# Designs tried in a protein design run: designed miniproteins, single chains, continued (4). Part 3

Each design is a single chain, and the fold is of that chain. pLDDT is the mean over its residues in the fold that is shown.

## One batch from the design tools (miniprotein)

Design m12069
Fold by ESMFold2-Fast:
Structure m12069 (fold): chain A 84 residues (1-84)
Amino acid sequence: MDVIVVIESSDPAVRARLVEELTANAEAFRAATGHRLEALGTDDIEATVAELEAQGYRVAHPIRTFADGEDPSVTIRVAVLEKK
């Protein structure tokens, strides 16, 4: 199964950092679960989710809003999609 985590932030530095953190853990995730993990940064999560659904991905987790762990004043939105 292919898993994509879509991360939205209006701050491109926060977005880049979170994508890099997830990408660094992608091989460990594959080793633990047997599933491929990819992280995508976006400034428009609804548009990116719609594009991935058009490619055959399905929403595993709906869009959720979080405060950034390093800067709680910055809001991020995350969706998780999967493809068999």
Scores: mean pLDDT 79

Design m12070
Fold by ESMFold2-Fast:
Formats: C-alpha cells, structure tokens, sequence
Structure m12070 (fold): chain A 84 residues (1-84)
C-alpha cells in the first residue's frame, strides 16, 4: 500500500516537472514569437530565424505535454490500485 503511494507521488512529481518545463517553453515561444514580429519590421531574415526557433519550442512543448499526460495517467492508475 505505502509502496504504491510512493510510486504515485514519484510519477506525479515527474508529471509536474514536465508540466513546468512545458510552461517554460510556451513562455519562451510567446516571447520569441513577439520578438520575431518586431524583428521582421527591421530585418526579415532575423524575423524568420526567430519564428523558426519559436516553432521548434512549440514542438518541444507539445512533446513534454504528451510525456506529462502519460505520467499523470500512470499515476492515476496507481492511485486507483492503492485506494481499492
């Protein structure tokens, strides 16, 4: 019973870690996207580069969200198991 609770806490902590990393990437994505829009007014090549970097950050954020969801699902399964 306690072992399953500890595994739940560990998986939940890991899910929270990936959620925090996803939020950091989304914040950086929003910042780069704003910088790309501003840079494009003065230097279109710099604007394109920043936009490309923002797109890569969005892809990484999506990957971390998938990992978070999988970890949370496994945690929820363990919680049901030790609560029953």
Amino acid sequence: KEKLQLEYDRLKKSADYFDSKRKELINKYNELKKQAENANKQDTEKGKKLASEAEQLQSKADLYDLIRKELQDEADKLKKLYES
Scores: mean pLDDT 81

Design m12071
Fold by ESMFold2-Fast:
Structure m12071 (fold): chain A 100 residues (1-100)
Amino acid sequence: SEKFLEAFEVASKAVEKMQKLDDEELLKLAKKIAEVLLKFEEARKAAKEVEEAAKLYVEAKKANDAAKATGSLLRILGSLTEAALKGGEEARKALEEIVE
């Protein structure tokens, strides 16, 4: 449970940071996160999901679709939590450094 909570905390901070950014800066951050996480074999699938979910979030906001926007944010949160868990301590630390 402790490793899950640590991963969830890092993922939550990343999502909070993304919500404060404009669309272009959000997509840049998502791409940077995905590129760093792709270095960790166990995090690769989750890294790709983060970039795809970030694009869907931006599209949903432009369409004024609150349900899809919320769903996309939850998908980003879940994918980042999975990446931080499956990628191990090194992947979690790399994500923390990007989000700080």
Scores: mean pLDDT 85

Design m12072
Fold by ESMFold2-Fast:
Structure m12072 (fold): chain A 73 residues (1-73)
Amino acid sequence: DGYVGKAELIAFVQKVMRDMKEELTEKNIQLAKEFAEKVISLFDKDGDGRLNFEEFVILVRRYQKEGIGLFTQ
């Protein structure tokens, strides 16, 4: 309903890694979790642990431009 939770964001990152033929190693799983936590920390202004749909769209567009490098920052 217009919001993306941390678990959904982690699942999205892991799905992207699978689609790119990346192995789900312990390191890649940790990177997905750290990325989700960083994103929630930066954009969750309401403190509810959720990302709004507009913020999620911005992230998807950044991923399309920057690729996997977005997850390694």
Scores: mean pLDDT 66

Design m12073
Fold by ESMFold2-Fast:
Structure m12073 (fold): chain A 93 residues (1-93)
Amino acid sequence: SMELERRREALERALERVKKAALEKHEKMAKKSEELKEKFQEMAETMLLQTTLALQGLDSTPDLEELRERVLEVATVEQIEEAEEATLAVIES
């Protein structure tokens, strides 16, 4: 459906933006661990997806792919964008 495609595009943009913000903050902290970089990015992605589901009062799971699928099925573009801004505020604080 066109609505599902719009949600997918919004989610991919939001995920890329929060991953980039997490990476930039990690680099500013002068941390050299590749493991810490990967964990920071995964944490940002998980936070975005869990925040999006929380806006609908839905429970989350620790499985990142399951979270992504749930967001695409239930979230609006506006909820994804709200979660994006909230997640970025946490990362950039």
Scores: mean pLDDT 81

Design m12074
Fold by ESMFold2-Fast:
Structure m12074 (fold): chain A 56 residues (1-56)
Amino acid sequence: SGALKASRIADEAYRAGLTPEEAAQKAIDYAKKNASPEEYLTAKFVAEAFKREVEA
């Protein structure tokens, strides 16, 4: 699903040394290029939730 893909991209980017903001943005950018508008909104929500969780 788009949510799982976004979560995985953000998580992998963060583990690779990107900041939470950069990791979230990478997932959003992927969805922008590869997903439908509906999937893009889901990916953006999931990426923003990932950022908040990691920064907590």
Scores: mean pLDDT 81

Design m12075
Fold by ESMFold2-Fast:
Structure m12075 (fold): chain A 90 residues (1-90)
Amino acid sequence: SELEKERKEKEEKLEKEILIGLIRIIRGVAKVILEELKKKGAEEEKIKKVEELIKEADEKIEKAETDPSITVEELEEMLKELVEKLKEIE
C-alpha cells in the first residue's frame, strides 16, 4: 500500500540521517585528534594520516548529501572504513 511505502521511505531516510550524523561525529573526533597532534609536535606522517581521514570524511559527507541514490549499505560501509582508519591512528 501507499502508506507502507511512505513508512519505509521515512525509516530509510532516518537511518541515512543517523549514519551521516555518525560520520560527522568521526570527522569531529579526527579534527580534535589533529589539533592535539599538532600541539604535541607529533610526526608529520601521523598528522598526514589524520588530515587524509578528515578529507575522506568530508568527501563521504558531500556524496551522502548530494547523491539521492546513496544506500544505507553504502553509508554503513563508509562509516566502517572511517572507524577502522581512526582506530589505526589511536
Scores: mean pLDDT 85

Design m12076
Fold by ESMFold2-Fast:
Structure m12076 (fold): chain A 81 residues (1-81)
Amino acid sequence: SHMLEEAEEIRERLIEHMKRERSSEEDQVVHLLAFAHEMLTVYKLSPEEVRELVEEMMEELELSDEARKRVLAHLDAMIAA
């Protein structure tokens, strides 16, 4: 869909920004959760689409297992709300 295509473009720009700025892992976690919230609330993507995007982003950023666990826990809480 057009909204998913736009979300993918935002995702790519955010990854590039975080890599360019050498964002800390804590900042990356915050950015990923803000992105997920915007995708759910503004872009109206399904929980499944948002989870897929966030999981791909975490792999591209090479987040630690601890950081990935924290992101997924907060994402699951957002989806359940």
Scores: mean pLDDT 86

Design m12077
Fold by ESMFold2-Fast:
Structure m12077 (fold): chain A 99 residues (1-99)
Amino acid sequence: SIKDTIDKLKNTVDTNMADMDTIMAEISKETDPMKLTKYMFRLLALIVEIEVNLNILENIYKKTGDESVKKEVESFKDILKQAKAKLAKAKAIVDKKLA
C-alpha cells in the first residue's frame, strides 16, 4: 500500500540520520586522513539516499494530492536541511584535522 511505502521511506531516513550521528562521533575521534575521507563519502552517500527518498515521497504526493503526504514531504525537507548542516560541520572538523 501507499501507507506501507511511506512508512518504509520514513524508516530509511530515520536510520540514515542515526547513522550520520554515529559517523560524526567517529570523525571526532579519528586522526587517519584516509579514514576521515571515507567517513565524508559515507555522509554524502546517506544524504543522497535521503534526497532520493524525498523525491519518491514528492512523487507520491503529486499522484495522490493527500495533505498528510504533503506534511511528510515538509518533514523530509527539514530532515535533509539538518543532514546538509551536519555534513558542513563534519567538513569543517575534517578540514581542520587535515590542515
Scores: mean pLDDT 90

Design m12078
Fold by ESMFold2-Fast:
Structure m12078 (fold): chain A 91 residues (1-91)
Amino acid sequence: SNKEKALKLMEKVLEKLLEKGLITEEEKKKILEGIKDELEAGKMNVKWILEVLMETIKNLKKKYDEVDEILEEALKEAEELGLPLEEVRHP
């Protein structure tokens, strides 16, 4: 499903951020727990997952230029998966 694709993209981006030392294991866990809480509340949809992903990237981009490479890779993968990540970037 598109929700599963969006969640997998989120997990992949968070893993890349962790590998580059741009986030901690605790920060990754907190973001994923937030997604789980919204899933339990029945509010989780593709757009919401992509908005959380983009907000995470935008906040890190203010501190780390290395985030730009991860953002470009995420945008390319989202396009290949048919996910509207670019639309969420420019609301």
Scores: mean pLDDT 79

Design m12079
Fold by ESMFold2-Fast:
Structure m12079 (fold): chain A 96 residues (1-96)
Amino acid sequence: MFVSSPLAEQSAKLDEATLKKRLPDFPPRVQKLVQEIIELAKKEPDALVRSMTLGVVQLVIAVGEAIKKSNPELPEEEIEEEIARQLELIIESIKK
């Protein structure tokens, strides 16, 4: 359906750069998982699949941050663990 692989390539590059820039702000477990996904995405020849994968990673992180803001009473460690779990599922999906 997408005929614009140049836009997908540019989108994937921007998503990778955004995640790499934010890496130092993430907890070590999340940082390691994000780095693994970036490395796996680099091996994906389809730029659209790469862009979608990196976009989903950004969405998982954004949802986790939104939950933290709306539920300040929740332990930060529980939100971090759920983010890590979702990232592990993304890795499993890529490897299949």
Scores: mean pLDDT 79

Design m12080
Fold by ESMFold2-Fast:
Structure m12080 (fold): chain A 97 residues (1-97)
Amino acid sequence: MRKEEEARRLVEEALERARELAREGAPPSAPLLAIGGAIQAEIYIKQGDYEKAIEAAREGIRAAEALAEDFRRHARSLREWFEAVLIRAGLAAPPAP
């Protein structure tokens, strides 16, 4: 497979992943990491450095996905904490056993 074609495919993949993360309601920094990787990859493509372009796009996607997953874990913990506070205050029923 030509490295230029692989680099261009990964730029498109990074941009699509950014759109998906934005639609999922991820924090703005997550799609921005994917977009940043795509921009860096485009710069390397223009310089003819397809290997660095591939690495930049992949790293952007990886960082975006890691941040989105970290946010999902923290959002769940915060929701569980908030529910516990409401139950303690008598404002919500405890979850069914």
Scores: mean pLDDT 80

Design m12081
Fold by ESMFold2-Fast:
Structure m12081 (fold): chain A 64 residues (1-64)
Amino acid sequence: GLAAAQALIRELARTRLADDPRRRAGYLAAADSGDVTLVKAALHELAEEFPEVRAAAERALAGL
């Protein structure tokens, strides 16, 4: 559900964007908003940039 999607965005922001504090802050804010539209947009963007997480992102999106 939403909580799993938020947790995935937070994990990806911390692990994949450790050297980009502005982008990391933006994705953390999207996750913290609880807004399903923002959460979906963030997961789609992260899945496009990091193809190795696509399957996990698709599972999280299906639960929304």
Scores: mean pLDDT 86

Design m12082
Fold by ESMFold2-Fast:
Structure m12082 (fold): chain A 87 residues (1-87)
Amino acid sequence: APLGLRLTVSASTVKVGEPVTVTARADRPTRLSLTVVNVSTGETVASSSFYGTEGTLVITPTTAGTYRATATDEEGASVSTDFTVVE
C-alpha cells in the first residue's frame, strides 16, 4: 500500500555556502532513503537512510549548479525535486 511519500527542500534557490535542508515524510513508519546529486556534474553529494515517518538531510553546496534531491521508501516509491545553487 502507498506510504504517502513526499519530499521538500528548504529553498528552491540558494547561494554557495548556504545550507539546504531536505525533508522526507511518510504517513507510516518506513525505511526512508535520501540522496542529493549535483545534476551538472553527476556527483552524489550526500545520502542518508533512516527509519520513521520523517527525516532530514542538510547539505552545504560548494559548487553552483542544479541539484536533485530524491527520496525512496520501502514500497519502492520515489519522489524527486530540484533546486538551484548560485554563486
Scores: mean pLDDT 84

Design m12083
Fold by ESMFold2-Fast:
Structure m12083 (fold): chain A 66 residues (1-66)
Amino acid sequence: SHGLEVARQIGRQFVLMFELAKAIVAGDEKKAKELIEELRKMGMSEKSIEEIKAGSEFMARLEEVG
């Protein structure tokens, strides 16, 4: 059904967003770049990608000073 396909796409995007956040916090620039390209291919907006990146980079900086 269409609903199950949409749910699977949303679930996959969520997993990729989480993996991107982890890669950014870990300082894995290569993996972060690869995950950003996957999110772009899935149709995620540039604004959404930049918001995830900015939030993850902010969290990484908090870990460095905490």
Scores: mean pLDDT 78

Design m12084
Fold by ESMFold2-Fast:
Structure m12084 (fold): chain A 109 residues (1-109)
Amino acid sequence: MKMEEEKEQAKRDFVEALKRYREALAKLKAAVAELQAAGETDEEEIAKKNAELVKALEEAGEELKEAAKKLKELGISVEEVVEEAVRIYKLKPEEVEELRRLLEGMFGE
């Protein structure tokens, strides 16, 4: 029971961190697209104007890595995490493959 509850909590924490990361990434992509549509093509200037969003994405990425490390320490497989994310977000096959690559990279596999 206790160990099973720790695993369930770690899965939930990862899913929440993934949601925050996806939201931060979407906001940054939208802001970059808006600046490019306004005629800004200098990558450094785009980064400067989006500094707060870049920082938010970096912080969300660190949180996601910490959550993934906890999953690995508890012996939770990439497949278990993918199954949980698919259940919650109803991911398309392409999104599932992207998530699997992300998890494999973080797990060092």
Scores: mean pLDDT 75

Design m12085
Fold by ESMFold2-Fast:
Structure m12085 (fold): chain A 76 residues (1-76)
Amino acid sequence: MLEATRRAVEAAAERVGKEFPDASASEQREALIDEVAREMAALGLSPEQTKRALLALGFSEDLAEEIAARVAEILA
């Protein structure tokens, strides 16, 4: 689980860097949240599983909760 989650996060970060190189920090953060959430949903992770996996990878509570909430929106 963690290895797949880590690779998904790395892929999302690479895409955001390529697609939004001139975006503001807040715009890059929003794009990263969306991209990571889509990757987590594609892996079949629930919002709770997403939050736990991201915390294990060293994400902040705030960022992990925002991404988990976005996963919930995608799955609704």
Scores: mean pLDDT 79

Design m12086
Fold by ESMFold2-Fast:
Structure m12086 (fold): chain A 73 residues (1-73)
Amino acid sequence: MLDWEKLEEELKKLDKEKSILFPDPGLSDTMSVASGVWLVRNKLATEEQVRAYMEKTRPDLLEPFEEALKKFV
C-alpha cells in the first residue's frame, strides 16, 4: 500500500532537479511530460495518478501529457 505516495515524493524531487539541470523551461516541461508517460507505460503509476500530480503542480502540462499519452499508450 501507498506506493503512489512514495512515487509522488520522488517525482517532487525529480521536478526540482530537472528545474536546476534544465533551466530552459521548454526543455524542462518536455522532460516532465516524458517522465509522466514513462511512468504510465511501465505501470509504475496510473494515468489518473500522474494527471492528479500534474493538475496539482503544473496544470499547463495536462494537455501535452494527454497528447503524448495517446501517441505512446
Scores: mean pLDDT 67

Design m12087
Fold by ESMFold2-Fast:
Structure m12087 (fold): chain A 61 residues (1-61)
Amino acid sequence: SEAELLEQLEELERQGVRAVLEGRYEEAAKILEQMAEIFEQLGKFDHAERLRKEAERLRAR
């Protein structure tokens, strides 16, 4: 359901912020990619694309 997907996004966002603060950029990039997949399921393709680009930037460190 949409509500379950939104709940997953909130949890992933919390985990992603923590990963970035801890310097775990590879883990943060994977979390952003998971969030992008959920946004694609919700039809929010522009948001998903921005997250995928951010993930690439984190990995390119």
Scores: mean pLDDT 88

Design m12088
Fold by ESMFold2-Fast:
Structure m12088 (fold): chain A 90 residues (1-90)
Amino acid sequence: LSKEEALEAAREALRQARENGGLELIAKAHGTSAETLEKQFRETIERGVAEGRIFDAGPKYNGKPQYLLLETVAHSKHPNRILLPLVSIE
């Protein structure tokens, strides 16, 4: 799986979340805009792909491959987090 394929799949997943209102609902719950949230997700995915931190999550969910990003987040209790897969790379 190429970096380009991973980025394109992630971008498509974000677009679908935006179109079906999921991204807006999450942004509203966090007191931010869908635009800000999308930018943050895009930057996190791009960085994860560049650093080779996208990897197969193992078991398939709904028959589709699942990929995880391992990201260090500045948080008081949890400095390292595994991001849920944002993409199903065909």
Scores: mean pLDDT 53

Design m12089
Fold by ESMFold2-Fast:
Structure m12089 (fold): chain A 84 residues (1-84)
Amino acid sequence: MEEKKKEYYKKLAELQREYVARGNPEDPLADLRAEKEYLDKQKEIFDEMYKDGLITEEEYKRLHETFDKLKARLDEEIARLQAQ
């Protein structure tokens, strides 16, 4: 694969390692926050991949819709736990 695409995949792998290291079920609020940060950083990488022409408009739209749904759910869960 092209070096640029390879570097994006390395960044995604590093984000996954960071998420795994931080996320755990002992603290549900901390776990949800770690997942939200992971999604935000993944979205930024996919935004750059789209700008570089490495993913199609269809793929980019599907990724955005998926991330928006996941972030909305996480925000609701975080708010619920904070209200407890």
Scores: mean pLDDT 78

Design m12090
Fold by ESMFold2-Fast:
Structure m12090 (fold): chain A 55 residues (1-55)
Amino acid sequence: SSRRAEAARLLARAQLAQEAGKIMAEMDPENASDWLAKAKRTVEELTARAQALLA
């Protein structure tokens, strides 16, 4: 279904955001906590949107 496809895209975007956050935290260790917090918020937002589509 189109909702499942959209949910899959949101979860893929969440995985990319998590990976980008890890890379930025490694490259910018003084601001690592900010990068990880931003990534966590993005992952939680996209995951919640994906779950809402599948509910």
Scores: mean pLDDT 89

Design m12091
Fold by ESMFold2-Fast:
Structure m12091 (fold): chain A 68 residues (1-68)
Amino acid sequence: LKVTLTADDGKTYTVEESELEEITLESGTKIGKKKLDENHTLYFDKEQKRGVLLDKNGNVVGIAQATE
C-alpha cells in the first residue's frame, strides 16, 4: 500500500507502507512512523488506513490516507 499526503505548506509526499517504522503507543496501538523532512513526521495507522502529519512542535499539519 502507498500512503499519500499533502502538508499545510502544499508539499506532497508519497511513502510506501513498508518504509514506515512500527512503534507502539502507550494505548497499545501499533502505528507506522516516518520522518519525511526536518519539519514533518508521518504517523500512520495501518488498520484504519489513515494518519496524521506532525510538525516539529507536534502540531497536526496534514492528513495521510492510504491509496490501494
Scores: mean pLDDT 74

Design m12092
Fold by ESMFold2-Fast:
Structure m12092 (fold): chain A 109 residues (1-109)
Amino acid sequence: MENLRKIAKELGIPEETVERLYEIFPEEVIENLDVKSTIVDIKSIVEFLKNLGITTAEGFIRFMKLAKEKGFIKSAEDVLIFALAALRVLPEEDWDKVLETASEILKEL
């Protein structure tokens, strides 16, 4: 519980969105996050998404499906890290679609 909240605070993600992440992801996935390494990974993915020009929810959905097909998303932890990165790149109006996409991909793992 504390690890995801620390990561969210560092990234400027509000508590309401953190609560939604707890509803989507298993507690064991959230509790096993290393705060420092996860923040580094998220920052790297944020730069990667920006370099690809992903600025819309539709672009992110297409990216996530491709990343899963190419084997870049193999675990629930990977889905969580990519979702957190998307919340930093995309405007708040797109966040509901980000979280819905994460939930759908998680069910396919």
Scores: mean pLDDT 82

Design m12093
Fold by ESMFold2-Fast:
Structure m12093 (fold): chain A 81 residues (1-81)
Amino acid sequence: MPPAFTELPREVQVELLVRTIDRVAPSLDPESQAILEQARAAAEEGRLGEAFALLMTLPKEDLDKFGKVFAELYDEYLAKA
């Protein structure tokens, strides 16, 4: 079975979150973009708990879109490993 996200190395968790944020942010409204910018900064500093807490404040539709893009990037990472 593929590993859970939290079982990945911390550096990989940060990279996947940052890449997902960078891909999703341009397609969201300015309020959601501001939340993603804060989550990106927290993730880059290794504060994954804060980054996830910020992501959980997104509207459901934006969070669902984020989850879809994240799953695509996670599958791509696993295919390369």
Scores: mean pLDDT 79

Design m12094
Fold by ESMFold2-Fast:
Structure m12094 (fold): chain A 103 residues (1-103)
Amino acid sequence: SEEKARFEAMRLINEALQELYRKAGREDDAELSRIEEVEFPDDSPLTPEQQAKLDELRELIRKVLESDIPLDEKVAAFHRARDAVSQGKLDEALEILREAAEK
């Protein structure tokens, strides 16, 4: 479902933010990011297209996390991507992270 894909995308971005905040010693911000994912999703299947987009999102998140850009720029990129996903704009979130990964 589209809602399932959106939920999984939000979870991946929130996990990335949590990792960045923990590495920065900002444990309270890491906890806040975790709280947004209050329920574990069931095993409802995603479409192949949705899975492909989520796989691309995971890879882009990894590239941003491994990049040499400043922490605050990484955090800003993930917040913008999360906002786009919350609006149902997964493709826009992917574009935001591609731009961040190229810096």
Scores: mean pLDDT 75

Design m12095
Fold by ESMFold2-Fast:
Structure m12095 (fold): chain A 78 residues (1-78)
Amino acid sequence: MDLTTLVFEVRTAPGQVQAVGDALEQAARQAGASVRVFQVDDSTLRVVVRSEDPERVREAVERAAAQLGATATLVSEG
């Protein structure tokens, strides 16, 4: 199976980056992906995931972000 890299830009409310980052890391790992979370600024995260099932991981990340009032935008797929 092909291993796909997805890169998300995640926008949170100020002060929520740690909580959102932790939730997205957990969601991606539970979906079977390897994950790295980078803080860009006080309200922005970059989330890099690698998975053989990109649709499952994308749904998991977008759902987890939405539950915390954050917006996860897919900016790169390959």
Scores: mean pLDDT 84

Design m12096
Fold by ESMFold2-Fast:
Structure m12096 (fold): chain A 105 residues (1-105)
Amino acid sequence: MEAEREARRKEMERRALEEALEEFEKVITEDLDLEEMKELLQRALLALGVPPILANDLLTSLDKEQLRELAERMKEVVEEGLENNIPLSEVRKRALELAREIAEK
């Protein structure tokens, strides 16, 4: 049934967003070092479907303050996605634009 297939897809997308949200929350709330912050943010980006190479490239140049800002702003994007049932692809697109904006400064 198409309805069952759509329900499973939505559940998978929701789990991906919830997984990313959990990692962003850890970066914001825990006193982590730079390496730990990068590892959690990489896991969050991978959960959102960002390719490993791109995730690594985006995070490599960021300092601890930029990584925290990225986590806070990406958390807001993911929370909006969960609340408004925004497709994972659109949340990922918004997250990538946000990461580029922070990395360029």
Scores: mean pLDDT 81

Design m12097
Fold by ESMFold2-Fast:
Structure m12097 (fold): chain A 101 residues (1-101)
Amino acid sequence: SSAAEAAARRREAEREQIRADTEAAIAAAEAQSAKFKAQPAPTAEQLAHQAAVAPPIRAELLAALGPAAEEAATLALEGIATGDAEKFKEGLRGLTERLLA
C-alpha cells in the first residue's frame, strides 16, 4: 500500500540521517584533532591495557550487533589499539551499517 511505501521511505531517510551523523561526527573529531597535535604512538603499556579490554568490548559489540559486525568491530578496536585512524573510521562506519541493518 501507499502507506507502507511512505513508511519505507521514512525509514530509509532515518538511516541516511544516521549515516550522515556518523560522517559529521568523524569530520568533527578530525577537525578537533587538528587543533591538538597528533597523539604520540601508543606505548607498550597502553597497547597491553587496550589488548586486555578489547576482547570483552568485542564480545559485547557482537552480542549487540550480531556476528556480521565481527570485521567492523575488529577494525575499530585495532584502529584504537594501533592509532590507525583509517582503520578506526572504517570500523566505525561498518558498525553504523550493522546497527542500521
Scores: mean pLDDT 73

Design m12098
Fold by ESMFold2-Fast:
Structure m12098 (fold): chain A 66 residues (1-66)
Amino acid sequence: PADAEAAAGQRGTEARKLVIEARKELENDPRYQELLDKIDNGDPETAAEAEAELSRLIAEKVREKR
């Protein structure tokens, strides 16, 4: 049971590391900067759409790094 919990935690840590690396690489992308601006300064609907698109960009980058 502890080993199963540890394996799940390890997979979560690895996924989180990939997300952090993807975000770091995307920090130099103008599209990433534009989405962050929309999240910070947009209306709630625009911010929600930008957040969804940002999540998609991060997920795509994570897939490229696998």
Scores: mean pLDDT 72

Design m12099
Fold by ESMFold2-Fast:
Structure m12099 (fold): chain A 74 residues (1-74)
Amino acid sequence: SLEEKREEFLRYFGKKAQEALDKVPPEKRGEFLHKLAEIVRELLAEMQANPDKPLEELKKEFDERIEKAVKEIS
């Protein structure tokens, strides 16, 4: 179901977000958390708009967006 897919994505998000936050300088973590919230909001909206999109594609897009956000903040 979409709900189960969302829950699995949020579990994945939690692990990746924690790892990424540890790589961001302490003084930039607030700015990074703001970007992270935007990324999650956009991907959750995508899951609702396109329920047939595979979870693995959403995870890949999330990984790419997180990596970009870390580089842009650093």
Scores: mean pLDDT 83

Design m12100
Fold by ESMFold2-Fast:
Structure m12100 (fold): chain A 91 residues (1-91)
Amino acid sequence: EEAEKEKLRKLGDEYKQKGDEYFKQKKYEEAARYYLQAAVYYIKAGDTAKAKEAIENLKKAAEKLEEQGKTKLAELVKEIAEELEEEVEKA
């Protein structure tokens, strides 16, 4: 169980790093996908602090999508981030 949680945490770290690279390239849709998956892995790992960090990065990607005029996608990403935040509080 603890070994499985460590594996999930490492996967979260990898996906967060990929999200950061896409964010730097201004590829905010790709960044959002990777941050979303990172948050899911951190939640499954029980790492509340890292999950919250990934959710904040997801929200930042949504803000950038809105700035690019991708309003509907930005709204969807914000809704997903809020739902993940609820899952973190539940866990």
Scores: mean pLDDT 87

Design m12101
Fold by ESMFold2-Fast:
Structure m12101 (fold): chain A 63 residues (1-63)
Amino acid sequence: MEEERRRAIEEALAAIEAHGRSLGLSDELIALGVESFREEAAALSPEQAIAYAERVIATIREE
């Protein structure tokens, strides 16, 4: 569970950064998105954090 959580979070963070760069967002805005995601994920249970990360990745891929 913990390793799956870490992997999902790392994948979501990479997706957030790549998507932000693709949209031409500033490094500051990308950093804010990354920090917001980390804070939200840290407040969730491991299972909820994995689901949240997967949803973020899916949403980005639909953009």
Scores: mean pLDDT 80

Design m12102
Fold by ESMFold2-Fast:
Structure m12102 (fold): chain A 99 residues (1-99)
Amino acid sequence: MTVEEMAEEIVKQLEYLKENIKSYLEKNKSSLSEEDIAFLEKLIKMSLKEQFLAIAKELIKLAESTPLDENKKKIIEAILLAAKKISEEVEKEVKKLLE
């Protein structure tokens, strides 16, 4: 799997997750508790940028605490490329996390 393929897959999976949460909330709103509805609404209100940055922060933190092998470098490169595919602003924020 190339870095480009990994980056594309990351973006697609995040978009898919957001749509699945929206669909679930729409179909099950009458059977969910007020707390569950509020939680799911918070998740779908998070922009793709916010969701991606939260995940990227945790993955970078984990990578920094362990020896960097070639697979971990490839994952970091894929994260940076995925950030660039979302927006230039997100790419800059991810690069800042790596400083």
Scores: mean pLDDT 72

